# Ledger of designs, part 41: designed miniproteins, single chains

Each design is a single chain, and the fold is of that chain. pLDDT is the mean over its residues in the fold that is shown.

## One batch from the design tools (miniprotein)

Design m1492
Fold by ESMFold2-Fast:
Structure m1492 (fold): chain A 113 residues (1-113)
Amino acid sequence: MEEARELLKRAEELLDRIEKLAADAARKVEENKEDAEKVWEIMKEFREEILRLIAEAERLVREARRLAEREKDEELLEEARRLEAKLAQIKQILANNSSPSSFLAALKALRAA
């Protein structure tokens, strides 16, 4: 049970890292707004790193769900399913938002719900 909870906690910490990365990328885009090539590079690196962090969080949640299913812990299963749903929504937000600032705003709204 504690092992599954620690995995879910690590996944939540990755969501915090995603939010911080989006904030940092939004700032860098604003600082470089007159340089279209640099903005494109920042946005490309932002998308690649966010997708990497989402994939890592998905792996942690998947393992937590496996452990919760084995232990028949309905509370942990529900927590894992909620995180799986949030990660799917974050991937959709990333696909629909080309700028780090719009992604950050949508992510904050999702996490506040």
Scores: mean pLDDT 85

Design m1493
Fold by ESMFold2-Fast:
Structure m1493 (fold): chain A 76 residues (1-76)
Amino acid sequence: AVEEAKEALRRAALEAGVSEEEAERLVELAVAAGRGDEEAARELQRRIEEIAERQGVEAAHRVAGAAQRLMRAVAA
């Protein structure tokens, strides 16, 4: 479940035009946020807002949805 959610977030980020390095950073932040790291949750939100500005709101929405699914999988 967690590994599938990580792969889904990587895929969503890469499809949005985010680099491999940035996609992996989003996965790290979503895992930390899912474990209760409030600073990681804030940084994740900022990076998703940057994706909205650079790649568009639709791409950011897909990335945010995948990140939320990963956070839920980690918190369970």
Scores: mean pLDDT 86

Design m1494
Fold by ESMFold2-Fast:
Formats: structure tokens, C-alpha cells, sequence
Structure m1494 (fold): chain A 79 residues (1-79)
């Protein structure tokens, strides 16, 4: 999608933009690209571990990947 393409360009130009990594991960989650979404949401959390939205998004991705216990753990970090 054009949104994913634009966000990939943004993170390539500014790899320390935690919000851009979060937006890219969420866009990939909505597109059903769960493994790639996980990778980019983990980058967002590495840059900003206090972002509850990033933990919530990663928890939802982990649920889609069948990583149920890890999803529950990360959902608790979002609360």
C-alpha cells in the first residue's frame, strides 16, 4: 500500500523515529503482515519502551501469530 511505502521511506530517512516505526508496524498489522509488523513494533519499543500503544499493538500481533502467553504479558505492559 502507499501508506506502507511512505512509512518505509520515513523510517529509512529517520531510523530513530519511534512513532514512524509504530505507524509502520500498525499499518502492516492491518495488512495482515504479522511477522513484519512484529519486527517493526519491536524496533518502536526499543526506541520508546514507555509507549503503551506500541505494547498494545505488539500484543495484538503476537495474538495473531499464536504467541498467546507473550501476547498476555505484553498486553499487561500496555495497561
Amino acid sequence: SSEIEELKKKVAENPDDAQAWLQLGVALYKAGEYEEAKEYLEKAIALDPDDRLAWEALSKVLEKLGETEKAKEYAAKAA
Scores: mean pLDDT 88

Design m1495
Fold by ESMFold2-Fast:
Parts: C-alpha cells; structure tokens; sequence
Structure m1495 (fold): chain A 80 residues (1-80)
C-alpha cells in the first residue's frame, strides 16, 4: 500500500545523511507526483493520501534547503 511504502521510506530516511535525505525526498516526491497524476478520481482516499504525503515531502525538502537539522525534519514527518 502507499501507506506501507511511505512507512518503509521513513525508516530508511532515519539513517540518511543530509545529502542522501534530500535526494530520497526528491525521488519519493517525484514518484508520488506521478502516481497522483495517474489517479482517475482526485477525490479517492488514495489520491488524498498521495497529495498529503507529497505536501509533507515538499515541506521537508524546503526545510532542508533552508538549513533545518535532518533530525528535526524526520521528527516532523514521523509525527503525521
């Protein structure tokens, strides 16, 4: 499921360096953008989950670019 894929992503992200995390977040955001564009019903539960995850990923990318610590970025993603 999308939820299980995202959970596995977050577990891997916990051990990443700043540069690795930025790459991982960008790749996952691109993957979820593609999946969202492929959804026929934008009001489906799956489409809403993909949109929410992509917003969170985009926010995390911005936070890293602005110099926030990796640990704080991961903590914010996990609290959702």
Amino acid sequence: SVEEDYKEFLEKAKTASREELLQMLTEMSNKYDALLKAEKDPNSEKAKKLFDYNVDLGTAILALVLGLPVEKVIEALEKR
Scores: mean pLDDT 83

Design m1496
Fold by ESMFold2-Fast:
Structure m1496 (fold): chain A 60 residues (1-60)
Amino acid sequence: DAVDLMVENLRKAGVSEEDLERIRALFEAGDWDGVRALLLEKFKPMVDGGRAGAQALAAA
């Protein structure tokens, strides 16, 4: 399922197992806004970190 693929992609990006469980629970509940908020919170510092952050997010 798409949920499992997203969880694996986030794991490769360095998201913790605890955060992955939270994201999965939000997807199972259909809370897309909650998933979006967590992703923005987690990846915003990496994106704001410039090239290094972009490289980390692009790792797949």
Scores: mean pLDDT 67

Design m1497
Fold by ESMFold2-Fast:
Structure m1497 (fold): chain A 59 residues (1-59)
Amino acid sequence: VVERVKRLGLSKTEAEFIINRAKREGIPIEEVLDELERAGFRSPYTEEAIELVKKALEE
């Protein structure tokens, strides 16, 4: 999970948008993670996004 988000290079804002969209559409977070799986770790800038996604998984 964490590795996927890192590779995608998501910013905090982008991660927030994805999470909100999933909740609004009733799409499971797992679907979002499936898209992120290919991304993996690319840059340290995604650490913020990783934290956000991790919190969403607990919800």
Scores: mean pLDDT 58

Design m1498
Fold by ESMFold2-Fast:
Structure m1498 (fold): chain A 100 residues (1-100)
Amino acid sequence: SKVQITLEVEAQLGVTRIGVYIAYKLNDIELMIKHLENLIENLKKMYEETGEPIVKEVVEKLEEALELAKKGDVEKMLELLDEMIEEVTKELRRLLEEER
C-alpha cells in the first residue's frame, strides 16, 4: 500500500530526527552522520523493493542533508530534515483523504 509505505517513511524520518536532534545537543557530528547514513540505507532498500517515487525523493534529500552534516552546516541540515518531514506528512494526509 502506498499509504503504508508513506507512513513508514514518515515514522522513520521522525525517529531519525529525534536521534539527530539529541546528537546536535551533544555536539556529536559523527552521531548525526551515523543516523542519516542508517536511514539512507534503510530507505534505499525500501525503494528497491517498492519503487515508490516518494521514497526516492526522500533518499535524495537525505543524501543532501548528509553532505551538509559532513560540511558542518548543521543548521541547514536540520532545516532540510524539517522540510522533508512536512512534505511527507502532507503527502500522507493527501493519500489518507483519497482512501475511504
Scores: mean pLDDT 88

Design m1499
Fold by ESMFold2-Fast:
Formats: C-alpha cells, sequence, structure tokens
Structure m1499 (fold): chain A 66 residues (1-66)
C-alpha cells in the first residue's frame, strides 16, 4: 500500500466515523476510529486520523454537556 492510498483510506474511515458520531452512533464511531488507527501503515495516515479524532472528541463533549 502506498502512503497516498494509506492516507486516503484513513481519511475515508475517519470521515465515516464522524458521520456516525453525528448520528449518535458513538460506539460504532469509536470502533471505526480504532480500526482507522489499526489499519494506518504510515505516520501521515496516523496524523490524519488524529485530526479527525479531535473533531470526534468535540462532538462527544457536546453530547456529554447535555
Amino acid sequence: MSEEEDVKRAEELAKEAIRLAEEGKIEEAQNLLTRAVAESRTEKALEVVKEYAKEFRKLVEQILKE
């Protein structure tokens, strides 16, 4: 797998996790983010997942404040 393909896959998985979190499917979103980390082969892909993980944490924090 190329670095470009690895980054693209990580981004697609992370974006899907954010979408699931927005739908209130927090457990499914967490599982998908964990999978994105596990399937990331390069440091750049991990950095992409980390950025989306920050967005996920903000969404979860918003839910917890309710």
Scores: mean pLDDT 79

Design m1500
Fold by ESMFold2-Fast:
Structure m1500 (fold): chain A 70 residues (1-70)
Amino acid sequence: MSYQEKVAKLIAEILRLIGDIIELEQELERLKAQPLTPEVEARIKELEEKIAELEKKLEELLKELDELKP
């Protein structure tokens, strides 16, 4: 696999994760705008945990990208 192919694949994964994080953060903001019920609170917690998981994965991919510098 060429250097360009490795970089392109990694950038694609990074962009996909950023998109997923943004969508989840938008959903989280919508839920936080609603009255706090037990159901809403549970969904907020689930989204916050998912966002944290994706942010950790994003950090790992960014380090991989930095390591691929010429």
Scores: mean pLDDT 83

Design m1501
Fold by ESMFold2-Fast:
Structure m1501 (fold): chain A 86 residues (1-86)
Amino acid sequence: PRPSIEELIERLKEAAKTGTRDEVVAALSELHDAVISDPSLTPEQREEVVRIYNEAADRFRAATSDEEVHKVALDAVEKIEEILKK
């Protein structure tokens, strides 16, 4: 079975606490793909999540430590949760 958006959010939160850069990036990418593929979400919700994902990807390139990657991922997941609560 495919993971739900809620499961992917929890996976990203776990990766942001203990995961490597690659695990964090992979978890965020899976969440992004699930959101853009979900027909129950509005086009505005999908566009905002894509924007958050692109900003996080830019910040990951600038990050010099796993701690910075974790902070970027936690910021991104918080913003995505706010968009999806609407």
Scores: mean pLDDT 82

Design m1502
Fold by ESMFold2-Fast:
Structure m1502 (fold): chain A 60 residues (1-60)
Amino acid sequence: AAEDARRVAEAARRAAEEGDLAGALSALHQMKEILEQDPSSEEAREALETAERAVEETGL
């Protein structure tokens, strides 16, 4: 769970750096699914915030 959350957050960051909005949105969606499986996970919550920022920075 924690490792999956960090991996997905890193993928979201790379997508944002490359300007890949679709990749950033895909990572955000995966993070929401991880958080639904473990809603008490602080690492998943922080990774979700990272993915949301990546989408905002990529989405203009």
Scores: mean pLDDT 73

Design m1503
Fold by ESMFold2-Fast:
Structure m1503 (fold): chain A 68 residues (1-68)
Amino acid sequence: NAREYMEKGLEAYEKGDYLGAIEYFGKALEIDPNNKEVIEKFKEFIESIENEVLKEIAETLLKEKLSK
């Protein structure tokens, strides 16, 4: 369920686990790559990332999942 992975990603973000959040959002998009809610929440999350390397990882993952 894409929504369940999105919720786990948001929970990981709240706990400061940015890599875990990226992984969970990636799994959500693997399940449903056209889910607008997941895409919008992942974009919001990416905008909140201060670390340039983590932001680049998240942006690259989103681009890869959307370019199918």
Scores: mean pLDDT 81

Design m1504
Fold by ESMFold2-Fast:
Structure m1504 (fold): chain A 77 residues (1-77)
Amino acid sequence: MTPEELDEAVRRVAEELVKQGYSPETAEKAARALRLMFLEGKTVDEIAEELGLSKEEVERLIEMATPAFARALDELR
């Protein structure tokens, strides 16, 4: 998987979450959390510190975004 495919998948996740009724701010935070975890290899603790969120909020954002992220990655193969 290329960094370009990850970037596009993250962008599609943000768009999909907005379509599902989440705010653009929440969608952007979820997209950033996915990027930090999968592109940069950061832990939940490191992501929480970087985004100014609790660990529970980071885990919730990742859980919420994972189905859309998996679908986007599969489509970009």
Scores: mean pLDDT 81

Design m1505
Fold by ESMFold2-Fast:
Structure m1505 (fold): chain A 68 residues (1-68)
Amino acid sequence: EVEKKLEEARKIGEETAEILDKAGRPNESAAFYAATGVLIAAASIEPELVDEIVKMLKERLEQARKEA
């Protein structure tokens, strides 16, 4: 279900942005939050992109957790 995967993508993006902000990287947090919004908008137009976007966001979340 595309709708559920888009919700998952938003949640991952928000969690990643929050981790970056709390790590003292507010500019990176804001940039990532904006980029996540653009990616979710793209997936809403092209649903076949949703799985790749979720995968990309999960990889970025793990990277942020390791850096913070």
Scores: mean pLDDT 78

Design m1506
Fold by ESMFold2-Fast:
Structure m1506 (fold): chain A 80 residues (1-80)
Amino acid sequence: VLEEMDRLLEEVRRSRDPREAARLALRIAQLALRVAPDEQIPRAIGLVLRAIGLILDGGSVEEAREVAEEAVRLAREGLA
């Protein structure tokens, strides 16, 4: 899971398309939700919703990177 998430995070960092970056961030947030401990589930859901908002309303590549990086951090916490 973490290796897959790190690979996707590098794709987000290389992306120049905000919608592509947001879709990748959503995939990372969904992976984080799958490994989140119970106390972190609300935070993981929040990241999924933020990624969906970026896809629907538009956002920057930087905003998508923030969501992706936070999701990877949350997953590392859940797997530690």
Scores: mean pLDDT 81

Design m1507
Fold by ESMFold2-Fast:
Structure m1507 (fold): chain A 85 residues (1-85)
Amino acid sequence: SSMKEFEEKRLKKLEEIEELIEKANELEKEGKLEEAIKLLEEVIEKLKELIEEEKSLENPDEELIERYKGLIELAKKKIEELKKK
């Protein structure tokens, strides 16, 4: 079903985001701050794609969109913290 396909694609993107965050945290521990920043920028890009995909639906989940926007702001804050190190 189309609904199942949307959920499967969303779940895959969320898993990719989780893996990128985990890798960015490991890179930060290693002192590889520039590489960690690049992965967090990829996280922001994927979250923006999820927002666009949700907005394209007939009945967008506004709470979910706000949650994704919150995660983008947290990632941006983390990038700024890493840039100051």
Scores: mean pLDDT 86

Design m1508
Fold by ESMFold2-Fast:
Structure m1508 (fold): chain A 110 residues (1-110)
Amino acid sequence: SVTAEVVRLAREGRFDEARELALRSQDAGALFALGQELEIAEKYEEAIEMYERAAELAEGRERAEAYFNLGRVLYEMGKYEEAIEYLEKALEIDPDNEAARALLEELKAK
């Protein structure tokens, strides 16, 4: 699958090739998976780009997961206001996401 190839390229450190393939695929799952690999590599700006594109293409629970991951990455970057916006968007779609709710409550205390 395109997702498996994107993940393989990313794990080999071939991030530019993984990005080109994921963007050409227009596959929300492939873009989301690359976002996760970029996040593991602490390439936060690139992870945000992939999750934003995944959210644009996805619907329902998959969109909510992309919004949740956007919120987490923005939190790691200290962009608390933007993190709150995406966590609220994730909870609008998936209100039982306890991790998103917990992180949002922590951010409100800052």
Scores: mean pLDDT 90

Design m1509
Fold by ESMFold2-Fast:
Structure m1509 (fold): chain A 86 residues (1-86)
Amino acid sequence: YTLTIVASGLSVEQITAMVLRAIGLELDGYSVKVEVKGDTVTITIGGLSQEQVNAYLAYAQSLASRGYTVTITQKGDHVTINIQAP
């Protein structure tokens, strides 16, 4: 599976934390692409199992209860999670 996470409305600290986690995944051998534009971070991760994608989906949906706007789109083995901070 390929997972694309687009998170917007982020603080500098949140952006830094997401970028550091993405670097960690790349060092662990995953195919990772990171783009930062203003307060928006886009992370694309390749080589994920279905179980790993499901874990990301569960966490992303839990953010909706905390005031985040979460939209999930799946096309084949490509999953996109759009997250907008409150």
Scores: mean pLDDT 82

Design m1510
Fold by ESMFold2-Fast:
Structure m1510 (fold): chain A 93 residues (1-93)
Amino acid sequence: GGAISAGAGAAGAAAGRAAARAGAAAGDPLGGAGVALAAIGGAGDGGLAGGDAAGGRAAAEAALRAGEGGGPGGRAAGRAGAEAAAAGAEAAA
């Protein structure tokens, strides 16, 4: 449970930003109601049940964190994790 909780936090932040951005910018970069629905659905599931989408994003974050110690992008790894979470929400559509 603990590892998924940490990943769910990052996934929630990405989903929240995506939702806020979709409302404020009035623009879907992929032109998909499906993308917006995926972001909103993912946030709801994370809050209610911690769905598998959050688990998938947590795994991606953990992999990036492992790469942070051995990889060339220490500074970039944190940002890549957030972007990977956002991309995961889009891919879920």
Scores: mean pLDDT 45

Design m1511
Fold by ESMFold2-Fast:
Parts: C-alpha cells; sequence; structure tokens
Structure m1511 (fold): chain A 87 residues (1-87)
C-alpha cells in the first residue's frame, strides 16, 4: 500500500540517478541523487509514507538526479523530512 508506493518511487529515483551517472553526467550529481533518493525512500518507508510523502520523495529524487549535486540533494532531504512529518 503506502509503503509499497513510497518504495517504488524511491527505487525509481535511485535507478534514474545511477543511470544518469553511468551515462557520463557529473559524478557528483549521480552520488547526490542516489543519496537523496535513498534518504527520501528510507523516511517514507519507515513511516509508511502517504500519497503526499511518496510524491514528495519522487519529486525530490528527480530533482536530485537532474539538479546536479548539492541543490538536488537538499531537495531530496526536504522531501524525506516532509515524509517523516506526515508519518
Amino acid sequence: AREEAARAAGEGGRAAARAAGAAGNATGAAAAGAAGAGAAFSAASEYGGGEAAARSAEAAAGAAAAGGGEEGARAAREGAEAARRLG
């Protein structure tokens, strides 16, 4: 249910970040994307993650993969914190 949806969103974000890194995008972007997506996933999964939490984790993971480094990673952490507050 909610935990499964949050897990799927987080895994998708992490896979996208890894693929971007492997394709030759900035290594920092790939690392930050993976870390941020993992944090978001972990938070959403631990607290059962609601629809809003899952979407926040998804958006944060996407931003981390695309945003190139720390700015993207910050967005992912903010999504994870929102998920914790909702849980």
Scores: mean pLDDT 53

Design m1512
Fold by ESMFold2-Fast:
Structure m1512 (fold): chain A 68 residues (1-68)
Amino acid sequence: MADELIAEGERLYKQGLEADKAGNTEEAIRLFEEAIEKYQAAIDLDPNNLDAASLLLGAATNYVSLKR
């Protein structure tokens, strides 16, 4: 289950990066928000999953950068 959430988060994060690269800032923000939600859910199921924590940090950093 956690692996499925991580995979969904990774797909959303990649879509967010593509949207950001294309200049679609609002779509990128939305996709990063969705990725963050998936990674947070994965961490809730497996708090020792450092990969999910690392991915969450990356998505959150990009989200905060675009919101400012």
Scores: mean pLDDT 81

Design m1513
Fold by ESMFold2-Fast:
Structure m1513 (fold): chain A 55 residues (1-55)
Amino acid sequence: MQENIDRVRAVVLELLESGERVTQADIRRRVGLSPATFSRAFRAVVGESVAAFLA
């Protein structure tokens, strides 16, 4: 799980630095995780759901 958390964290930081408009699908594609694993890892990193973070 930690590897998945670290991967999601790296992608989130990259996207924040780039200033790009991103969707949940774009983030999932970049991390290469299943939707279920991605959702769990993302919440662990950010403390909220992907939908809440991107709102």
Scores: mean pLDDT 69

Design m1514
Fold by ESMFold2-Fast:
Structure m1514 (fold): chain A 55 residues (1-55)
Amino acid sequence: SKKEALEKAVEALKLKYEGKPDEKIEQEAAELLSKFSADEAQEIVAEAVNEVESL
Protein backbone atom coordinates (compact mmCIF):
# COMPACT_ATOMS: atom_id res chain seq x y z
CA SER A 1 0.00 0.00 0.00
CA LYS A 2 1.05 3.65 -0.27
CA LYS A 3 1.35 3.92 3.51
CA GLU A 4 3.77 0.98 3.65
CA ALA A 5 5.78 2.45 0.75
CA LEU A 6 5.95 5.79 2.59
CA GLU A 7 7.18 4.10 5.78
CA LYS A 8 9.92 2.27 3.83
CA ALA A 9 10.94 5.49 2.06
CA VAL A 10 11.18 7.30 5.42
CA GLU A 11 13.41 4.55 6.84
CA ALA A 12 15.67 4.63 3.76
CA LEU A 13 15.98 8.44 3.94
CA LYS A 14 16.85 8.28 7.65
CA LEU A 15 19.70 5.90 6.79
CA LYS A 16 20.93 8.30 4.09
CA TYR A 17 20.95 11.24 6.52
CA GLU A 18 22.96 9.04 8.92
CA GLY A 19 25.64 8.62 6.22
CA LYS A 20 24.69 5.10 5.16
CA PRO A 21 25.18 3.88 1.54
CA ASP A 22 22.66 4.91 -1.15
CA GLU A 23 22.01 1.24 -2.01
CA LYS A 24 18.94 1.04 0.25
CA ILE A 25 17.45 4.22 -1.24
CA GLU A 26 17.99 2.98 -4.82
CA GLN A 27 16.32 -0.34 -3.97
CA GLU A 28 13.28 1.39 -2.42
CA ALA A 29 13.01 3.74 -5.43
CA ALA A 30 12.99 0.75 -7.81
CA GLU A 31 10.21 -0.91 -5.77
CA LEU A 32 8.13 2.30 -5.81
CA LEU A 33 8.42 2.60 -9.61
CA SER A 34 7.41 -1.07 -10.03
CA LYS A 35 4.26 -0.65 -7.86
CA PHE A 36 3.21 2.97 -8.55
CA SER A 37 3.17 5.47 -11.40
CA ALA A 38 6.01 7.99 -11.61
CA ASP A 39 3.71 10.71 -10.25
CA GLU A 40 2.64 8.56 -7.29
CA ALA A 41 6.23 7.54 -6.54
CA GLN A 42 7.31 11.20 -6.61
CA GLU A 43 4.51 12.14 -4.18
CA ILE A 44 5.52 9.34 -1.79
CA VAL A 45 9.18 10.41 -1.89
CA ALA A 46 8.27 14.09 -1.37
CA GLU A 47 6.07 13.18 1.61
CA ALA A 48 8.82 10.99 3.10
CA VAL A 49 11.40 13.80 2.74
CA ASN A 50 9.00 16.26 4.40
CA GLU A 51 8.35 13.82 7.27
CA VAL A 52 12.07 13.21 7.90
CA GLU A 53 12.88 16.96 7.72
CA SER A 54 10.04 17.67 10.20
CA LEU A 55 11.73 15.51 12.84
Scores: mean pLDDT 68

Design m1515
Fold by ESMFold2-Fast:
Formats: structure tokens, sequence, C-alpha cells
Structure m1515 (fold): chain A 61 residues (1-61)
């Protein structure tokens, strides 16, 4: 059961990893997972934002 709380939890984890200096590859993967979860939960706009962010990070690889 996808809901906004689950998405917020993963989003918080991504922010924490970013502050901790996680690799761009890891961050791109996390945003891709967020996009999939958001899409499954019906949050199409959120999924689009996360995919865009993942693509932006991948462009730096």
Amino acid sequence: MGDEAQIAEVEKAVEDYEKDGASLETLAWLYEQLARVAEGAGFTEKAEEYRRKADEIRAQL
C-alpha cells in the first residue's frame, strides 16, 4: 500500500545520504526507486520529478 508517508520516508533517507556524501550512482538509484514507488502509489507528478532528478544525476556520471 503506497502512501505519501512511505515516499516521505525514502525521500528523507535520500537527503540523509546526500548530506553524508553518498556517491552519485547511489543517489541516482535512490531517486529511481522513489519514482517507481510514487508511480505505483498514483503520485504521477512526484514520480516525474524523481525521474528528472535521477536523469540529472546520471548526466553527471
Scores: mean pLDDT 76

Design m1516
Fold by ESMFold2-Fast:
Structure m1516 (fold): chain A 61 residues (1-61)
Amino acid sequence: PELGLYRAVKDYTAKNDLELSLKKGELVEVLVVLGDHYVVAKSLATGKVGIVPTEYLEKVE
């Protein structure tokens, strides 16, 4: 994945304190790419930062 603006395609529940919970349709900014499967993202709704699986995100264009 690239840095930039993404949208959650479905709800995600954080499995630990390093992860970010998301609601479907929530906008996030990807800050760091952690390989093919995970990113560090910031929720634009809550301002919280955490790790999310890339399969829960789609790039906004």
Scores: mean pLDDT 83

Design m1517
Fold by ESMFold2-Fast:
Structure m1517 (fold): chain A 64 residues (1-64)
Amino acid sequence: NPLDTLSPLERAVLRLISERGPLTAREIAEALGVSQSAVSKALNNLLARGLVRREGNLYSPAAP
């Protein structure tokens, strides 16, 4: 189960995107109270796993 291997931050990022729709890394960082660099690392991992998709600067869930 890929979700069982996610860090707490990666899981929080994925949940936020799933609940709020397309968000920028900056908006995610502001909502979670973490650095944009930490969010960018989490997003890169989620992209590599196919759990999110990127359109320009916006990130959305890869599947419903």
Scores: mean pLDDT 80

Design m1518
Fold by ESMFold2-Fast:
Structure m1518 (fold): chain A 82 residues (1-82)
Amino acid sequence: GLGDKINELYLEIKKLIEKLPVSEEDKKEMIDYIEEKIKSYGAKINKDGTLDTSKMSEEQKKELLEYLEFIKKILEESLKLL
């Protein structure tokens, strides 16, 4: 379902951020910013770092998915420039 795709994308995004040649502090700030955006779409963040999308509408899930796909694309392009 969309919730599974959202979790897959967020895991991929975290892996891409870990590859960036920036400080651990900057990586944390990037993750914190993305997590605030995730919460604004209606998802909850579990203690294990997975996302609870069960309270989201299908439209909210679709909008979050599109946001995460956009972030993944930016990170992949940034890594190609290294």
Scores: mean pLDDT 88

Design m1519
Fold by ESMFold2-Fast:
Structure m1519 (fold): chain A 55 residues (1-55)
Amino acid sequence: SKLEEVERELRRLAEEEKRLFADPNTPSEKRREAILEVARKTLELLLLKLKEKEE
């Protein structure tokens, strides 16, 4: 389902963000982009969950 696909993508992005933050040599631009990608995907997931909850 679309929900499962977005959840999988979010987990992947969150793991990548963790890796980037664990590396002290990661540029701040890369960290900011990772945060934005996770935020964007989280919003997409929330909107899909809201649509799935039809009560």
Scores: mean pLDDT 81

Design m1520
Fold by ESMFold2-Fast:
Structure m1520 (fold): chain A 57 residues (1-57)
Amino acid sequence: MEEEKKKLEEEVRQAEASGDLPAAARNYRRLAKIYHEMGDVEKALEAYQRAAALERA
């Protein structure tokens, strides 16, 4: 879980830097699930909101 979280955080940064918004949105959704499973509901909600915003772009 922790290693997957770090990987996804890096992948989100790279996808946003390269303009791959669909990849960033998918990775934010995966991060949201990991945060929720860890009990970090606030970060999970932020990640879901970011994914939704990117999907609308």
Scores: mean pLDDT 78

Design m1521
Fold by ESMFold2-Fast:
Structure m1521 (fold): chain A 100 residues (1-100)
Amino acid sequence: MEEVNKLLNEIEELAIKKGDKEVARLVAEVGASVTMMELALRLLKDEPELAIKLIKELTEKALELLEEAIKRSKDEEIKKLLEEAKKLLEEETEKIIKEL
C-alpha cells in the first residue's frame, strides 16, 4: 500500500496546484479508505475473514471514488495518474487478499 499512498498524495497535490478542489477531495477520501485498510490488516491479524471482508468493502468504496474523480477531472495528466492509481489499488488489494 505504500506505492498507492505515494501516488494518491502526488495526485492530490497536483489537483490542488491546478485548482481542482473536487478531485483533490475525492482523492483524499480514497487515501482515508486505504489508511483504514492498513489499520484493518494490523488490527485483524488473527481474524483473516473479517480483514478480507473489510478490505473488499473499503476497496469497492475507494474504486468508486477514483472512478468519480476520473469522470470529474478535465486534466489529462490527472486522469492518467488516477487510472494508474486505480490499477495499482486493484493489484495490491488482490495480492493482500491472497496472502491472508
Scores: mean pLDDT 86

Design m1522
Fold by ESMFold2-Fast:
Structure m1522 (fold): chain A 91 residues (1-91)
Amino acid sequence: MEKLKKEALEAIDKALEAAVAAEKANPHDKELQAGTQTAVLYIAMAIVAIKREDYETALEFLKKAKAAVADLPEVVEALEKAIAKVEEIIA
């Protein structure tokens, strides 16, 4: 289980990096800025949930983060990988 938890946190960190990179690349896009900022908040909440071993809550926050950045395929892909890792822990 510890190995899966580590892999989930690494996948979540990659999603956070992708969201921050998209935000930095588009500093004048107000809608994109709002979406990425919302996603970053949910990703941070998911990290806290994972550290508490509350994987169901982490999954809910990651899905909300994905919804906030639905128009950003690279960030969505990173979040889907993170979601899959958390689902693997629950299964």
Scores: mean pLDDT 84

Design m1523
Fold by ESMFold2-Fast:
Structure m1523 (fold): chain A 72 residues (1-72)
Amino acid sequence: MSPSFELLEKKIKELEDILINSKDEEKKKKAEEELEKIIEEASKILLPEELEKLKERYKEILKKAEEKEKAE
C-alpha cells in the first residue's frame, strides 16, 4: 500500500467522523464535498473493484450521517 492510499483511508475516516458527529451543517457539506473529491482522485489510482468498495463505503457514510442528523 502506497503512502497516498494510506492518506486517502485516513482522510476518509476523518470525513466520516465529521459527517456523522458534527453539528455544523457547513462542516458536513464541506466534508461531503471533500469525500466526493477523494473518490474522484482515488478513481485514478484504485482498481475498479477497489473503487466500487470505496463508493459503497461512501454511500454507507452518507446514510449514517443523514440518519443521525434526522435523529438529532
Scores: mean pLDDT 74

Design m1524
Fold by ESMFold2-Fast:
Order: structure tokens, then sequence, then C-alpha cells
Structure m1524 (fold): chain A 67 residues (1-67)
């Protein structure tokens, strides 16, 4: 469980740096953070495969919003 949280936190930090380089609005960053927090709240009840699928979905949605 801790390793999954650490992995999700690392993904969040990396994506936030990418968003900063793109000049993305604070509203988009706030929505991204809220989605990550939602996943973290559910992480204890999810398999690694389910969490990975949710992370990929989140990244795709984020890329669509900034494109």
Amino acid sequence: MMSLRERLEAVRARLQRLLDSYGVSPEVKARFDARVDELLARADQMSREELTREVIKLVNELMDEIS
C-alpha cells in the first residue's frame, strides 16, 4: 500500500512539473490534484492493476484538457 501511494505521489510530482512547463492554468492543476487525492483515498481498496488503469485514465483526461 505505501509503495502504491509513493508511486502515485511521484507521478503527481512529475506531471505537475510538466504542467508548469506548459503554462497550464491553476484550475487545471487543482482538478488534477483533486483527482489524485480521490485515487489516494481509494488506493487501499484497489488492486495495483486497478490503480494503474485509473492513473492512465487520469493522465489521458489531463492531456485532453490541455491540448
Scores: mean pLDDT 74

Design m1525
Fold by ESMFold2-Fast:
Order: C-alpha cells, then sequence, then structure tokens
Structure m1525 (fold): chain A 72 residues (1-72)
C-alpha cells in the first residue's frame, strides 16, 4: 500500500539520514511520491523531531499512525 511505502521510507530515513533535516526532506519526498502530499509536511516534522529528541522508535510509531489515517 502507499502507507507501507511511506513507512519503509520513514524507517530508512530514521536509520540512515545524516541530519534531521535530511530525514525530513527524504520522508516528504517519499510521501509526495506515494500520493500523501497532504501528510508530507507532518510526516517530515515527526521524523525530524524524533531524530532531534533521540526517539526514533516513537517517531516511527507516530508516523505509522498518521500514514494509516491517510491510507485509501
Amino acid sequence: SDAEHVITGVRLALRHASTPEAARRAVESVARNAGLDHAAPQLGDIVAQGLRDGRPDDALAQARALADQYAP
């Protein structure tokens, strides 16, 4: 599903992004490409903040809940 593609992107960004802002841009791009344009800024904010706070697992759970809310 589109939500699953976005969550895969979120996992990769949380694990491999060099900065919170790089993670934000990567997640926003994945969300837009998956057709979740409306959720893209919020997903980016969640992931960037999770990296700043050192809470990637919390960010992943929050991003998953948001992506599922916008799933078709």
Scores: mean pLDDT 84

Design m1526
Fold by ESMFold2-Fast:
Structure m1526 (fold): chain A 84 residues (1-84)
Amino acid sequence: YFKKGFEALAQGKYEEAIEYLKKAIEEDPDNAMSWAFLSLAYAKMGKYEEAKRYGDKAAKLDPTNGFAVAAAGYARKLYEEAKA
């Protein structure tokens, strides 16, 4: 599911990416990359509150993963810009 979620995200199929990434999280809820990609998919759909929540989860699960931390930062920036 994780690979299919990533491939869907790369193709701009954000709703399909969310479905696959949610299944990936059900299989492995500690996979920070699944949460990071879920955050990016929600951000691409303009759902910045969800993007921030899932990005924060990714960074918390693996603060040493530069991609997860970057995804969380990107989602937080979009959330604050949309809120302002």
Scores: mean pLDDT 80

Design m1527
Fold by ESMFold2-Fast:
Structure m1527 (fold): chain A 96 residues (1-96)
Amino acid sequence: MTEEERLQAARDAIAAGSGPLVRAAKAIVEGNEDEFVRAVRELTAGARGLTPASVEEIKKLLPNLSDEAAEELARLGVTKEMLEAISYAAKALQDE
C-alpha cells in the first residue's frame, strides 16, 4: 500500500465515525494522554494475533506519554498495526 493509499484509508476511517481508532488519533493531535490511553485500551480489548508494539514505538506517537502508561499499553497487547493506523489517522487530521 502506498502512503497516499494509507492516508486515504485513514480519512475514510475518520469519516466513518468516532470509533476508538479516530479517538486515539484525535488524542495524539490534542496531546491528550488520558484519552489516548482510554481509546487504545478499547482497541486492544478485542485484538489478538497481531505483532506486539514496543514501549518505544508507542511513545513515538505521544512523546510526552509516561513510561508507566506506555508499558501498560504494551502489556495489553497494543500492536504495530494499530500504531500505524493511529499514526496515519493523526496525519490525516493534521493535514488541513
Scores: mean pLDDT 72

Design m1528
Fold by ESMFold2-Fast:
Structure m1528 (fold): chain A 60 residues (1-60)
Amino acid sequence: SPRDEEILRRARAFAELYNDPSTSEEEKRAALEELLAEMRRLGVPEEVIAATEETARRMI
């Protein structure tokens, strides 16, 4: 769906920043916050958003 495509685009952008050694922890956190906000805007259930946040924050 268009919503899933947008979420995947945002997730790929986050992954790219995460795998770049020049990216600061602050930039990684900002990218995660943008991903979570976009998921909420697109109507993703809060339990899925919470699981995504927990997983990503453990990786930072």
Scores: mean pLDDT 75

